# Designs tried in a protein design run: designed miniproteins, single chains, continued (5). Part 51

Each design is a single chain, and the fold is of that chain. pLDDT is the mean over its residues in the fold that is shown.

## One batch from the design tools (miniprotein)

Design m17751
Fold by ESMFold2-Fast:
Structure m17751 (fold): chain A 86 residues (1-86)
Amino acid sequence: LEEAVRELVRAAQELGELSLGNPELQKIAEDLAAGIEASTSPEQARQVGLDSAQKLLASGHPQSEQAAELARKVGEAKARVLEAEA
């Protein structure tokens, strides 16, 4: 559990830092954070991460691929936290 929480915090922080100075990426990252906080099942958390990754890729910014990978990691880490809590 502690390791999964640490991975979640790390991935979320990296995505936030990567999105600094880009309002569109910041908005997608904020929407991801809200969706992750609201997710109550591992499947929901993974889906939120995937949906945000698709939005990031669709934005076409130079950091989009890296941001999308971080969004997927955030979803997966939250899913692992929820699995460990069960």
Scores: mean pLDDT 80

Design m17752
Fold by ESMFold2-Fast:
Structure m17752 (fold): chain A 80 residues (1-80)
Amino acid sequence: SHMDEEIFGRVLQAVERDTSLSAAERQALIDEVAALISQRRYLEAARVVAARASPETFAAVRAIFEEHGFPVPADVRPAA
């Protein structure tokens, strides 16, 4: 849907700005998150970003999902 495309575009921008990830790691994360968003598996997408991206990238993705009505539970947090 157009909303899923808008959400994905914003998530893509956030992941592309993540300097803690290599180009290959960014592409792999983008591919996995895109597949999950296309299936409306937003909680799983949030968990994947939390596990693999920087805390700053995760915070941005969480805000994007919450702005579009997909709540991310407080226990979903970046890997330490």
Scores: mean pLDDT 84

Design m17753
Fold by ESMFold2-Fast:
Structure m17753 (fold): chain A 80 residues (1-80)
Amino acid sequence: SKEEEERRIEEAVERVRELLEEGRFEEALKLAVETVKKMKTPEQAFIAANRIMAVAEELASDEEVQKLQIELYKVVKEIE
């Protein structure tokens, strides 16, 4: 359901936040990419990517934010 998918995105976003707060950037990047790849539509993938990017902009360095942005939107473009 849409509610279950929204909850899964929320849980993944919170886990990315925790990993970034701990300085575990490579694990946060991997989880973020896996989360976006699991989305069934480009719209849902874009929503997931945007929510993850909002957290990254609060907690990650400028270089880490840029790397996350490139990798996540690359995945979004690969989903039809």
Scores: mean pLDDT 84

Design m17754
Fold by ESMFold2-Fast:
Structure m17754 (fold): chain A 80 residues (1-80)
Amino acid sequence: SEEAERRLDELEERFKNIKNMTKEEAYQLIDELEAFLRELGVPDEAVESVRRALKYYIDNGDYDKAQEIALAVLREVRRR
């Protein structure tokens, strides 16, 4: 839907800017990504795996890897 495409674009832009976020802001963004993926019908196990990986990298200060993973997930969703 047009609304889903707009939300996808907004999430993509925000993840590109994740390095300028606090850990708390990054966690909120990850929660928003999780909700979006579930709304699109992505299986719970896949959503949980993504959430866990992103939080792991944020917790370890590896915002580059968190950004890479999130953008890859959003690109995959855009192709479907």
Scores: mean pLDDT 87

Design m17755
Fold by ESMFold2-Fast:
Structure m17755 (fold): chain A 55 residues (1-55)
Amino acid sequence: SASEESFREAVLNKDPEVTLEVTAATEEERARILEEAARLNSKVRVVIHRGPSLL
């Protein structure tokens, strides 16, 4: 994961044709990343580390 500031900079500095792949430890972190990406109109693919979320 990255801080909100670092993530924002990474999104703004990438080419639109490049999808930024980010690993999130929790669904809350994933949702936060996706919201920020949507606000910046950028393509982001978030991979969640699979934990006991189904239990």
Scores: mean pLDDT 63

Design m17756
Fold by ESMFold2-Fast:
Structure m17756 (fold): chain A 80 residues (1-80)
Amino acid sequence: SMHEIHVEMHLIAAETTILLLERGLKNKNQKGIEQAVKDAEIDIKVLDDILADPSTSPDLKKRAQQIKEEIEKLIEKAKK
């Protein structure tokens, strides 16, 4: 469905944010980390909307939850 495609696109965007956070942290790129954290905070809000939507499939919710948990761990690491 179009709804599932839109959810998949948001999950891919959030996975891209994970890669950018990991790269920024590894390279100690403070400016890159700060920008990636801002994007990650927006992605978390989108993931929360996906998780709250009863029309989202269980498989997509499981993936959204896993991505959210990974982003939250990376944000905590970035703020230390």
Scores: mean pLDDT 88

Design m17757
Fold by ESMFold2-Fast:
Structure m17757 (fold): chain A 73 residues (1-73)
Amino acid sequence: MEPVYEAEVLAKVEREDGTIDVYVLVTDLNTGERAAAKVTLDKDGNVLSVEQLAGELDEAGRQAAIEAAKKAH
């Protein structure tokens, strides 16, 4: 069974230069495990970095966090 993730934006910090820090809570719906990530975007929505703050994220979990951050942009 592939992991199914739900990503929720907890906070968004927008800077004057257009750089945005998006704090995302990622939940694995299969296990109930949670992880927190900070996704930094530029003004065009390009991913500059993804920092894992708590828990554990696989590639699918990281992608869920990125998609949620871009959607919040």
Scores: mean pLDDT 79

Design m17758
Fold by ESMFold2-Fast:
Structure m17758 (fold): chain A 107 residues (1-107)
Amino acid sequence: DIEDKLKEHEELLEKSSTPRDKKLLEATKKNPNLSESELQRLLAREYGVSVSFVSRVANANDEEFQRLVAESKDAAVVRGIRATFSAYKAGWSAPNAVISGIGVRNG
């Protein structure tokens, strides 16, 4: 069951994730107890955006989030950041939250 889910996850990552997404996932696997601030800095670094931008996306209400998606040069990155922090705030581990973000960005 767990091995089958892990294999399905690896197949999805191979088909649709960027080297950046894989690096982000590996970084969170090394420290699954990352704080929200550390996760914000990690996403900002890997996606080449400011920490303040990541924080804004993570904490935006629905109207502000839709505006950020519409105004962004890469709407998929904005959606991925939001999905990552939504999962993280719901109690998911940092690696699983990142996997959620990758899925939303590429699916």
Scores: mean pLDDT 75

Design m17759
Fold by ESMFold2-Fast:
Structure m17759 (fold): chain A 50 residues (1-50)
Amino acid sequence: MLKVGDVVELEYEGRRGRGVVIEVTEETAKVAATFEDGTKRIVTVPLENI
């Protein structure tokens, strides 16, 4: 079960990243992510993509 504070790997806009879950819904998670290029972003991703 995914929860706030979990560290996850994700893909967003074709780039891989890793981040901390800051919000979880039934369908999505909001993740404070750092991508392979060093970019830091908060992104919302479907739970199936985590």
Scores: mean pLDDT 79

Design m17760
Fold by ESMFold2-Fast:
Structure m17760 (fold): chain A 76 residues (1-76)
Amino acid sequence: SAAARLAERVARAREETLRLAKELAGKVGRDVAMGLGMVRFGERLTALLEELDPERAAEYRQALEQLRERVRELLA
């Protein structure tokens, strides 16, 4: 049950990220679309991980911020 819910949420996050990247690719370029999609996926995974393992929430949040900073550098 819990494993099935986790798999469904991950699949949904993946599908949404791919849809976003596809929609943006023609407007902002492939690299930018990929970067934005990665941050969006990271946000969803971080929220999920905070629910599953709240004791490490701060670590997951820090990792997400590092991802955001790295994407900003790549898009600069």
Scores: mean pLDDT 74

Design m17761
Fold by ESMFold2-Fast:
Structure m17761 (fold): chain A 67 residues (1-67)
Amino acid sequence: SLLEEIEERIKEAEEKGDEVTKNLYKALLQAYKEKNLVIARVALAEAERVGDEETARLARKLIEELG
């Protein structure tokens, strides 16, 4: 599920010490739990800014499921 994928990505980023990616996925998890499109869109914009195509793809999928 999307939730499980987000949680796994948080764990992977934490193990790698990738604080930026970890915080992006934590924002997506919050957006999912709260059904908050604003948080999801902000996380998408940041993922695109840093060139994280994988995080951006998951953020877009979350926005589609919430909208």
Scores: mean pLDDT 85

Design m17762
Fold by ESMFold2-Fast:
Structure m17762 (fold): chain A 71 residues (1-71)
Amino acid sequence: MGPLLELWFEQIRKAIEEKDVEKAEKLLRSIATDPVGRQVADQIIQALRNGDTDTALKILDQVKEEASLGG
């Protein structure tokens, strides 16, 4: 995974932990350009709006792992 992409995931994680839905949505939308990425971004945003920070972080970690595997 590239250093810029890793920095983006770190910023998104921080926004989720701070419960900053607007910042998390903006960051997620910036990197989620494909249909699958957009669906995952929507799931993270929905979890945050529901107050389910643990689910949002779990989904983000899964995306980060998939990105590091080149998928």
Scores: mean pLDDT 76

Design m17763
Fold by ESMFold2-Fast:
Structure m17763 (fold): chain A 104 residues (1-104)
Amino acid sequence: SKEEKINRFKEAVERLLRAHGFDDEEIAAAVERILSKVDKENATVGLETIKELLRVLYPELSDEQIEVDAKSILNFFDLNKDGTVPVDVFAAYLDALVEKGLLP
């Protein structure tokens, strides 16, 4: 169950990056970095996972701007104020962005 949810998140990240012009080698490297920040025990995404995703998509942004943007995204989904979002909820968000041709 948790492993399947984490794999769906991995696939959602791969689809998002591919939709935005990343090649297979770039996607593999980025996915490894992003998934290294996922809480695999609880199957949740926190601030560090979202920051890593934004660093991949926006390499020109400062660490300060990435933190502000990542906190805004996290706060939108973090209704319990525990600093985490279920990986399947975040995966669905990324898939919706791909369908609409948008970035986070």
Scores: mean pLDDT 84

Design m17764
Fold by ESMFold2-Fast:
Structure m17764 (fold): chain A 66 residues (1-66)
Amino acid sequence: SDAENFEIALDALRNTAMSRNAPLGDPRPATLLAPEEKEARFARFLAGLDEALRRELIASGALLRA
């Protein structure tokens, strides 16, 4: 179902965000974060991912400028 596919996609993205342990405006390792802080980090990761992907597509010529 769409809901199941969405959950699988979210879990994959969340795992990617957490496994990188990269600073996302918070230098603490993901393993030290409370669940609420992990969700906040994940939200920031998704926001940053959208901007980074947009810049990459423009640089590669795959996305036309307005």
Scores: mean pLDDT 58

Design m17765
Fold by ESMFold2-Fast:
Structure m17765 (fold): chain A 80 residues (1-80)
Amino acid sequence: SKEDQVRARYEQLKKQAIDQLKKEGFSQEQIDEAVRLMDLALQGLLEWLRQNPDTPVERALADVEGAVQTVVDLIRAKAA
């Protein structure tokens, strides 16, 4: 399903984001906050997709990629 594709893409991106933040020297507390924000963004996206079932899968995948990147950028900005 579209939801399954979004969830699978999210899990790949989340793992990559966690690994990257660890390599950049972010604390476990900062990584936990990033995960919390990413999980909240996924929940919001999945609810939006239920309200908008005609959304193309390509757009849904782009939206999850953008959400993960936004969280990573936010965590990096707070540490700058």
Scores: mean pLDDT 88

Design m17766
Fold by ESMFold2-Fast:
Structure m17766 (fold): chain A 74 residues (1-74)
Amino acid sequence: APTPEQVAKLHMQIGALNSLTLIFKSLGTQPSQKHIEKMQQLIAEAEAHRDHLTPETQAEVDEAKALLDEVKAQ
């Protein structure tokens, strides 16, 4: 099971990346391939431990998935 520190780190990293992705979306700017790959990595890590995440972090993961799908559709 993930530690509370690992859960907090995922929360902070996914939240920050979602915020940055929303800024790119608002500016009509395509995120870099490195940004897309980091989103995929964090989503995969969070999904591996989904049942151990807070409801708030689960919502952030679901937002990250939706944002990633929008980015890939461009």
Scores: mean pLDDT 82

Design m17767
Fold by ESMFold2-Fast:
Parts: structure tokens; C-alpha cells; sequence
Structure m17767 (fold): chain A 97 residues (1-97)
């Protein structure tokens, strides 16, 4: 379980370009990491990367609220915009209780 959660955080990090530590904080405890991601969105010139970051923020919020289904949907949308493989997201969420 913990290993699969760590892999999920790593895949979200790759999709969003955020450090794993910021992803962990955004999911588990910290609005500061979400605010940091929003600042990165404002500076990002690539529209697809900005959309990926926006969906990742929504996914982090849903995950923190325990809405795993909504979080999974938004992480998969972020992967689509980042042109990344969504398989690690599906595998990671399938491992969550």
C-alpha cells in the first residue's frame, strides 16, 4: 500500500512537473503547495502545461477531501494535457482502499 502510494506521488510529480515533496504536501496537508502550483501556472507559457497544472490542483483538493474518484478523474485529465501515460494513476488508485 505505502509503496503504491509513493509510486502514485512520483507519477503525479512527473505529470505536473512539481517536486514529489510538493505533491505529497498538496495531497496530505498543505495549501501552500497548491498556492505554489498556482504561481507556476501564472508563469507557464505552454497552455497544455497550464491546463495539466490546473487539473492537478483540483485533483489534490479532491484527494485531501477523500474524494478518490474525483481525484482520479482530475489526475487523468492532467495526464492527458501533459501527454503522459495515465497507467500509474490507474494502478495507484486501484491500490488505495
Amino acid sequence: MEEKKERLLESISEITGLPVEEVREAIEESEKSIASAEEKIKKEKDEKKREALKYAIKAHEAFREGDLETAKEYYKKAAEYANADPSPIDEGFAALK
Scores: mean pLDDT 65

Design m17768
Fold by ESMFold2-Fast:
Structure m17768 (fold): chain A 70 residues (1-70)
Amino acid sequence: MVTYELSPEMSDDEIDRLGAAAYSDVVFRGRTVRLVAGELEEVLSPEDSPEELARKVRRATEIALELKRA
């Protein structure tokens, strides 16, 4: 399992790019990914629907950006 952490120390572009990389690893490489943003931990699985994967990535990105602006 690959772990991606969206850190508030990253730029907005880095957060977006890392979220996209996590999505790509699941969809195109069939990997199970653990996506972390602050206290949020989401497991992205190839068995998840595309809608659910997009929702998990969006939520993690939102939390990372909120923590960066706090």
Scores: mean pLDDT 83

Design m17769
Fold by ESMFold2-Fast:
Structure m17769 (fold): chain A 97 residues (1-97)
Amino acid sequence: MEKVEEVARSLREMGADEVIEALLQAAENLKKGDVEGFRQAVGRFEEAVRRLLGDEADPVILMLALAINDAKRGDFEGALESLARAGERVVELIRKR
């Protein structure tokens, strides 16, 4: 949880507001055990990241696919870790532009 909040702070400093909203909604749905809500929020995260980064979003999209798979298997801790890593990758990619 702390990792997701730290990523959200970094993204806010960068003005990536659309990505922040989707990231936080995905994390909240995992806390509730809402796999479908998580999947919907991850879909919004993917759309926001593709709009921001274009083809550079591909590594992030792959990480999000892993997070969805973990959530479907009931591995909410693994899903949260993958979600946080996807967010960290978005921060890294924005910094390199």
Scores: mean pLDDT 82

Design m17770
Fold by ESMFold2-Fast:
Structure m17770 (fold): chain A 65 residues (1-65)
Amino acid sequence: EYAELLEKLRKAQEELAKKYGEEKAKTFAATAVKELEAGKSVEEAIRKGAEAAGIDPEEALKIFE
């Protein structure tokens, strides 16, 4: 369910903001949402979001789970 994915992204953004700061967390979430809307997989969207924000993709994937 897409709404459930968005809620998980919101919580991941909150956790990443605590560690990396609010601006990086916003960049991560915005990029991940755009990739999901483009039909990319969840894993690819999370990795792309992390790359755009300068966050470790493995860390982002762990927080999303």
Scores: mean pLDDT 81

Design m17771
Fold by ESMFold2-Fast:
Structure m17771 (fold): chain A 77 residues (1-77)
Amino acid sequence: KLEEILALGRALLAELKAAAETESEEKVIELAAEKAGELATALGLDGEELKEAILNKDEEKVDELVKKMGEVLRKLA
């Protein structure tokens, strides 16, 4: 399970790196929000909520969801 999450994370980072080579920073941020949402969903969290929080620059909500992701990852280790 942790191995699958790490593999997903690596794949998402590879997509972000490819986008950073060819797209504007604005588009990379939009893609990062989408990929962060996918990772949150894989961890059993609300990926759409994280995606919207990043796009809306809702730092409080992002911190809340990132903290939850960290707790899930810690339990998987």
Scores: mean pLDDT 73

Design m17772
Fold by ESMFold2-Fast:
Structure m17772 (fold): chain A 67 residues (1-67)
Amino acid sequence: AERLGLVRAKTPEKGREAARKAREKYGVELVGGLMNVSDEEAKEAARLAEAASGYDVRVFDENGKEL
């Protein structure tokens, strides 16, 4: 996939549901989960993942909404 995703959640259960919603709405494959981080920290993690992988990396909250 040319687009990968990170999900920010407070629990693994919420992270799994958010990842499912992001895949369905945006066609994004989950790269990893982020726990207890701010919107700014989550976006910075996506920038680092883009630099490392060369893919377009998107960040989503617990509701599958893009940050």
Scores: mean pLDDT 71

Design m17773
Fold by ESMFold2-Fast:
Structure m17773 (fold): chain A 74 residues (1-74)
Amino acid sequence: RPFSDEEVRAILRIARRAEERLEAQHPGVDFVDVPKAARLAAYREVAREVLENSTDPVEQRAAQFLLDALDALA
């Protein structure tokens, strides 16, 4: 089924958290100039953390979706 607005917002929160982590690791570098492998690794790391620590089914579904999408890009 299509994602709900809550699930879409959860996906965006996970993505933003990964982007903030990348900014901390690569200060002064534009997001698009960060190597693809490093970007994908940050998204995987945050998504796995959400799956392991969240009890919210919406967040778990969002994290699983991101992990599945990232595996398709490997």
Scores: mean pLDDT 79

Design m17774
Fold by ESMFold2-Fast:
Structure m17774 (fold): chain A 83 residues (1-83)
Amino acid sequence: SEEERRARMRAELEELYETLKQAIANGDKEKIDEVKERLKALVEEMAAWEGDTPENKKRLELLIEQIDYDPLATVEALIAELE
């Protein structure tokens, strides 16, 4: 089930990556904002798997900031992190 959860998360991130690339190419700001919101929800879900430590909380805060600043690079890094 842990492997299944990671595989599903990776698949969802890959779908969001493709959606985000299309939205950026089309200048669809509303769609970009929707993808950012979904990415934030996914990284919060992933952070819950690692437990509530000050270090994990700080990492989550930084990831959320990175999603707002550069969502494309952030989703690429998250996909690479999941096996």
Scores: mean pLDDT 82

Design m17775
Fold by ESMFold2-Fast:
Structure m17775 (fold): chain A 98 residues (1-98)
Amino acid sequence: MTPEEAVELTPVGRKAKELLEKYKKNPDMSPEELLELLEELQFELLEELGYNITPEIREAWLKYVDEHLTPSSPLAQAYHALKAGDVKTALEHLSKLL
C-alpha cells in the first residue's frame, strides 16, 4: 500500500491497517490480545463518530455485537474468528477492510 492509498482509507480501513501492522511486528500475538485490539478499534471508531464511550456504553456495545453480529461484515467475521481462536481467518477478514 502506498502512502497515498493510506491517506484515502476510511476510518475503519485506517484502524484495520494499524491493527495488521501491530500484528506484523508481533506475530506471536495471542487471539485474546488481538481481540482486545479489535474491541479498542471499534470504540475508537465510535468516538470518531462523536459518541462518548463510557464503561456502560462499552459493555452495551460488546453485548450488542455478541447478540446481533452481522455475519457478512469483514469486521464482524474477524471478531467472531478471534473469539474462536482463529487468528489466520481474522487477519484475512481484516485485510478486506484495506
Scores: mean pLDDT 69

Design m17776
Fold by ESMFold2-Fast:
Structure m17776 (fold): chain A 85 residues (1-85)
Amino acid sequence: SMTVKELASKIKDLLSKYVPTLKDESGLEILKKLLFLTGETTIPIDENTVLSGDQIKSLLEKIADFFKELGNTELADELLKLASE
């Protein structure tokens, strides 16, 4: 388990390597955009909310699928690795 803030930070660190335009965005802003783009409505955006391992895995798999559909297979693979941690 980890907080929304910790998950957002990990996602930002990973995405900044593959999508340089996101470097100036906060991790929480990036996460909010990804939740919108993936249609995820059940995860609260409060930074102190603790997410279960199952919630984190499910979200990261949805984000990975989204980037795979866009042709960014390397980023999708890295998101799936993060999901297994």
Scores: mean pLDDT 79

Design m17777
Fold by ESMFold2-Fast:
Structure m17777 (fold): chain A 58 residues (1-58)
Amino acid sequence: NLQREAILAEASAGVYEIGAAVGETMPSTSQELIDKYREKAREYEEEAKRLRKQLEES
């Protein structure tokens, strides 16, 4: 289900974005891990936009 996939992608983007923000407040968190979380959040955000656009076309 396209709608379910869009919701899951949106939720995943949010989780990774929160994880990156929390990581920035923790001195022991590596910059590499924070950057990876930011990249994952952006990837899921783009996927969610793509799925939402596809849903609107149907």
Scores: mean pLDDT 81

Design m17778
Fold by ESMFold2-Fast:
Structure m17778 (fold): chain A 101 residues (1-101)
Amino acid sequence: PPRSLGTGILSPEDGSVFKQGEDVTVTMRSFGGVPLKKVVVTLKDANGNVLAQKEVESSSDTATVTLTLDVPPGTYTIVATGTGVDGATSTDSVTITVVPA
Protein backbone atom coordinates (compact mmCIF):
# COMPACT_ATOMS: atom_id res chain seq x y z
CA PRO A 1 0.00 0.00 0.00
CA PRO A 2 1.17 3.64 -0.49
CA ARG A 3 2.92 5.35 2.47
CA SER A 4 0.65 8.42 2.16
CA LEU A 5 -3.05 8.44 3.09
CA GLY A 6 -5.16 6.83 0.35
CA THR A 7 -8.89 6.35 0.83
CA GLY A 8 -11.67 4.67 -1.15
CA ILE A 9 -15.40 4.26 -0.94
CA LEU A 10 -16.10 0.53 -0.48
CA SER A 11 -19.89 1.02 -0.69
CA PRO A 12 -22.06 1.96 -2.43
CA GLU A 13 -20.51 0.92 -5.75
CA ASP A 14 -20.36 3.43 -8.62
CA GLY A 15 -23.66 3.30 -10.54
CA SER A 16 -25.74 1.99 -7.58
CA VAL A 17 -29.51 2.58 -7.73
CA PHE A 18 -31.61 3.60 -4.70
CA LYS A 19 -35.27 4.47 -4.14
CA GLN A 20 -36.25 7.97 -3.02
CA GLY A 21 -36.37 8.09 0.79
CA GLU A 22 -33.97 5.13 1.29
CA ASP A 23 -30.91 5.32 3.53
CA VAL A 24 -27.51 4.85 1.91
CA THR A 25 -24.63 3.71 4.10
CA VAL A 26 -21.32 5.04 2.79
CA THR A 27 -18.30 2.99 3.87
CA MET A 28 -14.81 4.46 3.44
CA ARG A 29 -11.50 2.72 4.05
CA SER A 30 -7.94 3.99 4.45
CA PHE A 31 -5.36 2.01 2.40
CA GLY A 32 -2.24 3.75 3.77
CA GLY A 33 -2.28 2.03 7.19
CA VAL A 34 -3.15 5.40 8.80
CA PRO A 35 -6.26 5.36 11.04
CA LEU A 36 -9.03 7.75 10.04
CA LYS A 37 -9.74 10.67 12.41
CA LYS A 38 -12.89 11.82 10.60
CA VAL A 39 -14.88 11.36 7.39
CA VAL A 40 -17.11 13.98 5.72
CA VAL A 41 -19.69 12.67 3.23
CA THR A 42 -21.42 15.10 0.88
CA LEU A 43 -24.33 14.39 -1.48
CA LYS A 44 -24.25 16.58 -4.61
CA ASP A 45 -26.73 16.85 -7.48
CA ALA A 46 -25.79 17.00 -11.20
CA ASN A 47 -25.36 20.80 -10.90
CA GLY A 48 -22.93 20.49 -7.96
CA ASN A 49 -25.43 21.65 -5.32
CA VAL A 50 -24.87 20.17 -1.84
CA LEU A 51 -28.12 18.54 -0.66
CA ALA A 52 -26.80 16.62 2.35
CA GLN A 53 -23.58 16.48 4.37
CA LYS A 54 -22.56 14.43 7.41
CA GLU A 55 -19.35 14.19 9.44
CA VAL A 56 -18.34 11.25 11.63
CA GLU A 57 -15.31 10.71 13.82
CA SER A 58 -13.36 7.47 13.46
CA SER A 59 -10.52 5.69 15.28
CA SER A 60 -9.93 2.87 12.73
CA ASP A 61 -9.05 2.41 9.05
CA THR A 62 -12.80 2.16 8.23
CA ALA A 63 -15.68 4.59 8.78
CA THR A 64 -19.41 4.46 7.91
CA VAL A 65 -21.79 7.38 7.31
CA THR A 66 -25.52 6.99 6.66
CA LEU A 67 -27.38 9.51 4.47
CA THR A 68 -31.15 9.62 3.90
CA LEU A 69 -31.96 10.07 0.19
CA ASP A 70 -34.87 12.48 0.79
CA VAL A 71 -34.12 14.07 -2.61
CA PRO A 72 -35.89 14.17 -6.02
CA PRO A 73 -35.22 11.29 -8.44
CA GLY A 74 -32.05 11.86 -10.46
CA THR A 75 -28.30 11.30 -10.65
CA TYR A 76 -26.21 12.25 -7.62
CA THR A 77 -22.55 12.20 -6.61
CA ILE A 78 -21.46 11.02 -3.17
CA VAL A 79 -18.13 12.66 -2.20
CA ALA A 80 -16.31 11.24 0.81
CA THR A 81 -13.30 13.02 2.32
CA GLY A 82 -11.25 11.14 4.89
CA THR A 83 -8.84 12.83 7.29
CA GLY A 84 -6.11 10.66 8.83
CA VAL A 85 -4.77 11.00 12.39
CA ASP A 86 -1.66 12.58 10.78
CA GLY A 87 -3.85 15.36 9.29
CA ALA A 88 -3.56 14.14 5.68
CA THR A 89 -6.78 14.18 3.60
CA SER A 90 -7.96 12.01 0.70
CA THR A 91 -11.19 12.17 -1.32
CA ASP A 92 -13.14 9.55 -3.30
CA SER A 93 -16.50 9.78 -5.08
CA VAL A 94 -19.19 7.51 -6.54
CA THR A 95 -22.23 8.26 -8.71
CA ILE A 96 -25.65 6.94 -7.70
CA THR A 97 -29.13 7.07 -9.24
CA VAL A 98 -32.25 7.77 -7.17
CA VAL A 99 -35.51 6.42 -8.63
CA PRO A 100 -39.12 7.10 -7.53
CA ALA A 101 -40.34 4.95 -4.62
Scores: mean pLDDT 80

Design m17779
Fold by ESMFold2-Fast:
Structure m17779 (fold): chain A 84 residues (1-84)
Amino acid sequence: MDRAARRAAVEARHGAAVDAAADALVAELQKTVPMSDAQAAEFRARMRDAMVSALGTPGLSVDRAFAIARRIAPTILEIVQKNA
């Protein structure tokens, strides 16, 4: 199965869960980390992409994929803050 088909399958199965997780993470970070609406939107988009990409890895559970995404969240936050 090609990469695009694999990503589409992940979006169909897990898109709603990924959206909810990204929204919750942004809301939680906005309570403690100063960021603009544009920075929050970019962080959300990058986190969502990371979660979908992780879920596209064969044999990886949803919980493990989300744990990996949370582990890289500080790095994504730094990138977003530097690009403002």
Scores: mean pLDDT 76

Design m17780
Fold by ESMFold2-Fast:
Structure m17780 (fold): chain A 88 residues (1-88)
Amino acid sequence: SDVLEELRRLLEEARRTAREIAARDPAAQGSAVVAGVGAHEALELAEKDLEKAARTLRATADVLAQDPRMAPVAELFREAAELLERAR
């Protein structure tokens, strides 16, 4: 699916960005783990239920948005959620 390929691309970018932030600031490591777990869970869910995957992406974005260092990562998770919501 083109949608699932774009989802994987966005979440790989999000995970890479989160790791880069954590590499520069070790205090952000916890947020980077949240991004990794959220991405993995959303990808597994997206193959079965796009709506549940979108909700997981939104929840992960909201958690990440509470860490200002993770603002670009939260934005990528929001974009991924919007992609799936539009694809419904």
Scores: mean pLDDT 88

Design m17781
Fold by ESMFold2-Fast:
Structure m17781 (fold): chain A 74 residues (1-74)
Amino acid sequence: MPSLEELYSQLSPEQQALLDKVEETLRKNPELPEEVVLMSAEAEAQLLGLSPEERALLRQAVRLIYEEVKKEKE
């Protein structure tokens, strides 16, 4: 499995900016369910015109960020 850092380096600047925004939102709102975060990120990615492949990579990165933030709180 690729590391979060390895995955982040494969993202475009637009995908990195969106992922950074998701991380900031999660840190401010730690009660958000993973499903809600994934849906929000997907909607923003579609609005940016990202391809299905780019959205799949971003979705994987969002899941890794969610797991990391949640693990830090345990």
Scores: mean pLDDT 78

Design m17782
Fold by ESMFold2-Fast:
Structure m17782 (fold): chain A 71 residues (1-71)
Amino acid sequence: MSEEELELQVTASMGLIQASVLKLKAEREGDEETVKKAEELIDRIVAAEEAGDLEEVEAVLKEAKKLAKES
């Protein structure tokens, strides 16, 4: 596995964990809008990982962290 492939997989995994935690928290709080946003972030991470798009994976991870901080 190349260093780039490893970085992509690690970053995507971190993003998926972050978005999943955000979704679970929002579900418990009854925040339907944040649940929907978290689901969109999960879909974007999966698509970006399959496309090998590290920049998009990093962008989604930042978005997930921002939403978690605001929620």
Scores: mean pLDDT 81

Design m17783
Fold by ESMFold2-Fast:
Structure m17783 (fold): chain A 92 residues (1-92)
Amino acid sequence: MEAARARLRALGEETTAYIEENGFDVELAKKAALEYLDILAEAYGIDVSEAKKLTEKGFEALKAGKKEEAEKLFEEAMKILEEAVRKALAEA
């Protein structure tokens, strides 16, 4: 838990610093989101493969200007992630 929290804090600080210096970048947001999922996978011992796949599809839809499709994909990824984390916590 402590190592995962430290990694999330570092990721947040690095992402904030980059945005302040360079502005918002879709590729940076995608990289940060995927790294966030990896940190959660390590912290909770969960399989985030499906959430990662949906997140990648969401960013591709966003790049194509399909905002509604991107939002739906991100919501589906988040729902799967929340269910996986909830199950892991119940088994702990």
Scores: mean pLDDT 75

Design m17784
Fold by ESMFold2-Fast:
Structure m17784 (fold): chain A 95 residues (1-95)
Amino acid sequence: SAETLEEFFKKVGELDEKAQEIVEKGEKVLAGKLSVEEGKELIKEGKELIEELDKLIKEGKEKGIPKEYVEGLEKQRKALEAFLKKVEEEVKKME
């Protein structure tokens, strides 16, 4: 339904805002501006966001959201996972 698609896009927007905050903080980790403890907390928050993205992707497929929108979300998830891996590698070097 139209309401289902609107709810999906609202959730996408909420997760996009969280992803932007994680990327901005992650860039500070990569620049050596945050502590190891702050970097570990950010990695935890990023992994939780990936779990939320996975749930939304699954829900979108089950509710019949158009394939192109679900695939867009899957690409964003992949990009975030790759970014978090780089942040995790830098945090490990700081230990």
Scores: mean pLDDT 87

Design m17785
Fold by ESMFold2-Fast:
Structure m17785 (fold): chain A 100 residues (1-100)
Amino acid sequence: MAEELEKEMRKIGEENAEKAIEEAEKRGLEDISEEELREYHEKVVEEIRKMVEENPDPELVQKILELAVRAGGILYKLLELGKNAAAKLVLEEFEKEVKE
């Protein structure tokens, strides 16, 4: 299970990282610092934690886990490539999908 999850996450990252970079470029997103990206990541994690704490619905938890695997795979590849603006975009989309 763990090896299969890691392999799937790597594949998701490889297939989707380039698309995330292209989307960030199309939107004219300016490059951001690692500090700004970390701050944004911490805020997203805190908001999701509060959402789960207020409504610990198994369906919501499952949705968050599935979205986190996908976003995590893409983020890992983007961070490896130093594409901080695209990484922030992926985090913004993850937050939006969790909240919908």
Scores: mean pLDDT 79

Design m17786
Fold by ESMFold2-Fast:
Structure m17786 (fold): chain A 72 residues (1-72)
Amino acid sequence: MEKEKEVLKKALEMVNRGIKDGRLDVGIGMADILISVSLIAKDLTKKQADEIRKKVDEEVKRALKEGTLVKA
C-alpha cells in the first residue's frame, strides 16, 4: 500500500508539472514511464499499476474539466 501511494503521488506531481509548463503530454508520458519502471522493478503488481493508471487518467480528466491541478 505505501509503495502504491508513493508512485501515484509522484505520477500526479509529474502531471502537475506538465500542466504548469504547458506540456501536459510530457507530464503524462513521464508518469507512464514511472509506473512502467515501478512495475518492472517489482515495486508494483500489474493490478496496482492498472489501478494507478486508472486514477491518474480520472484525475487528469477532472483537472482539465475544472481548470485545476490534479490531486494525489
Scores: mean pLDDT 77

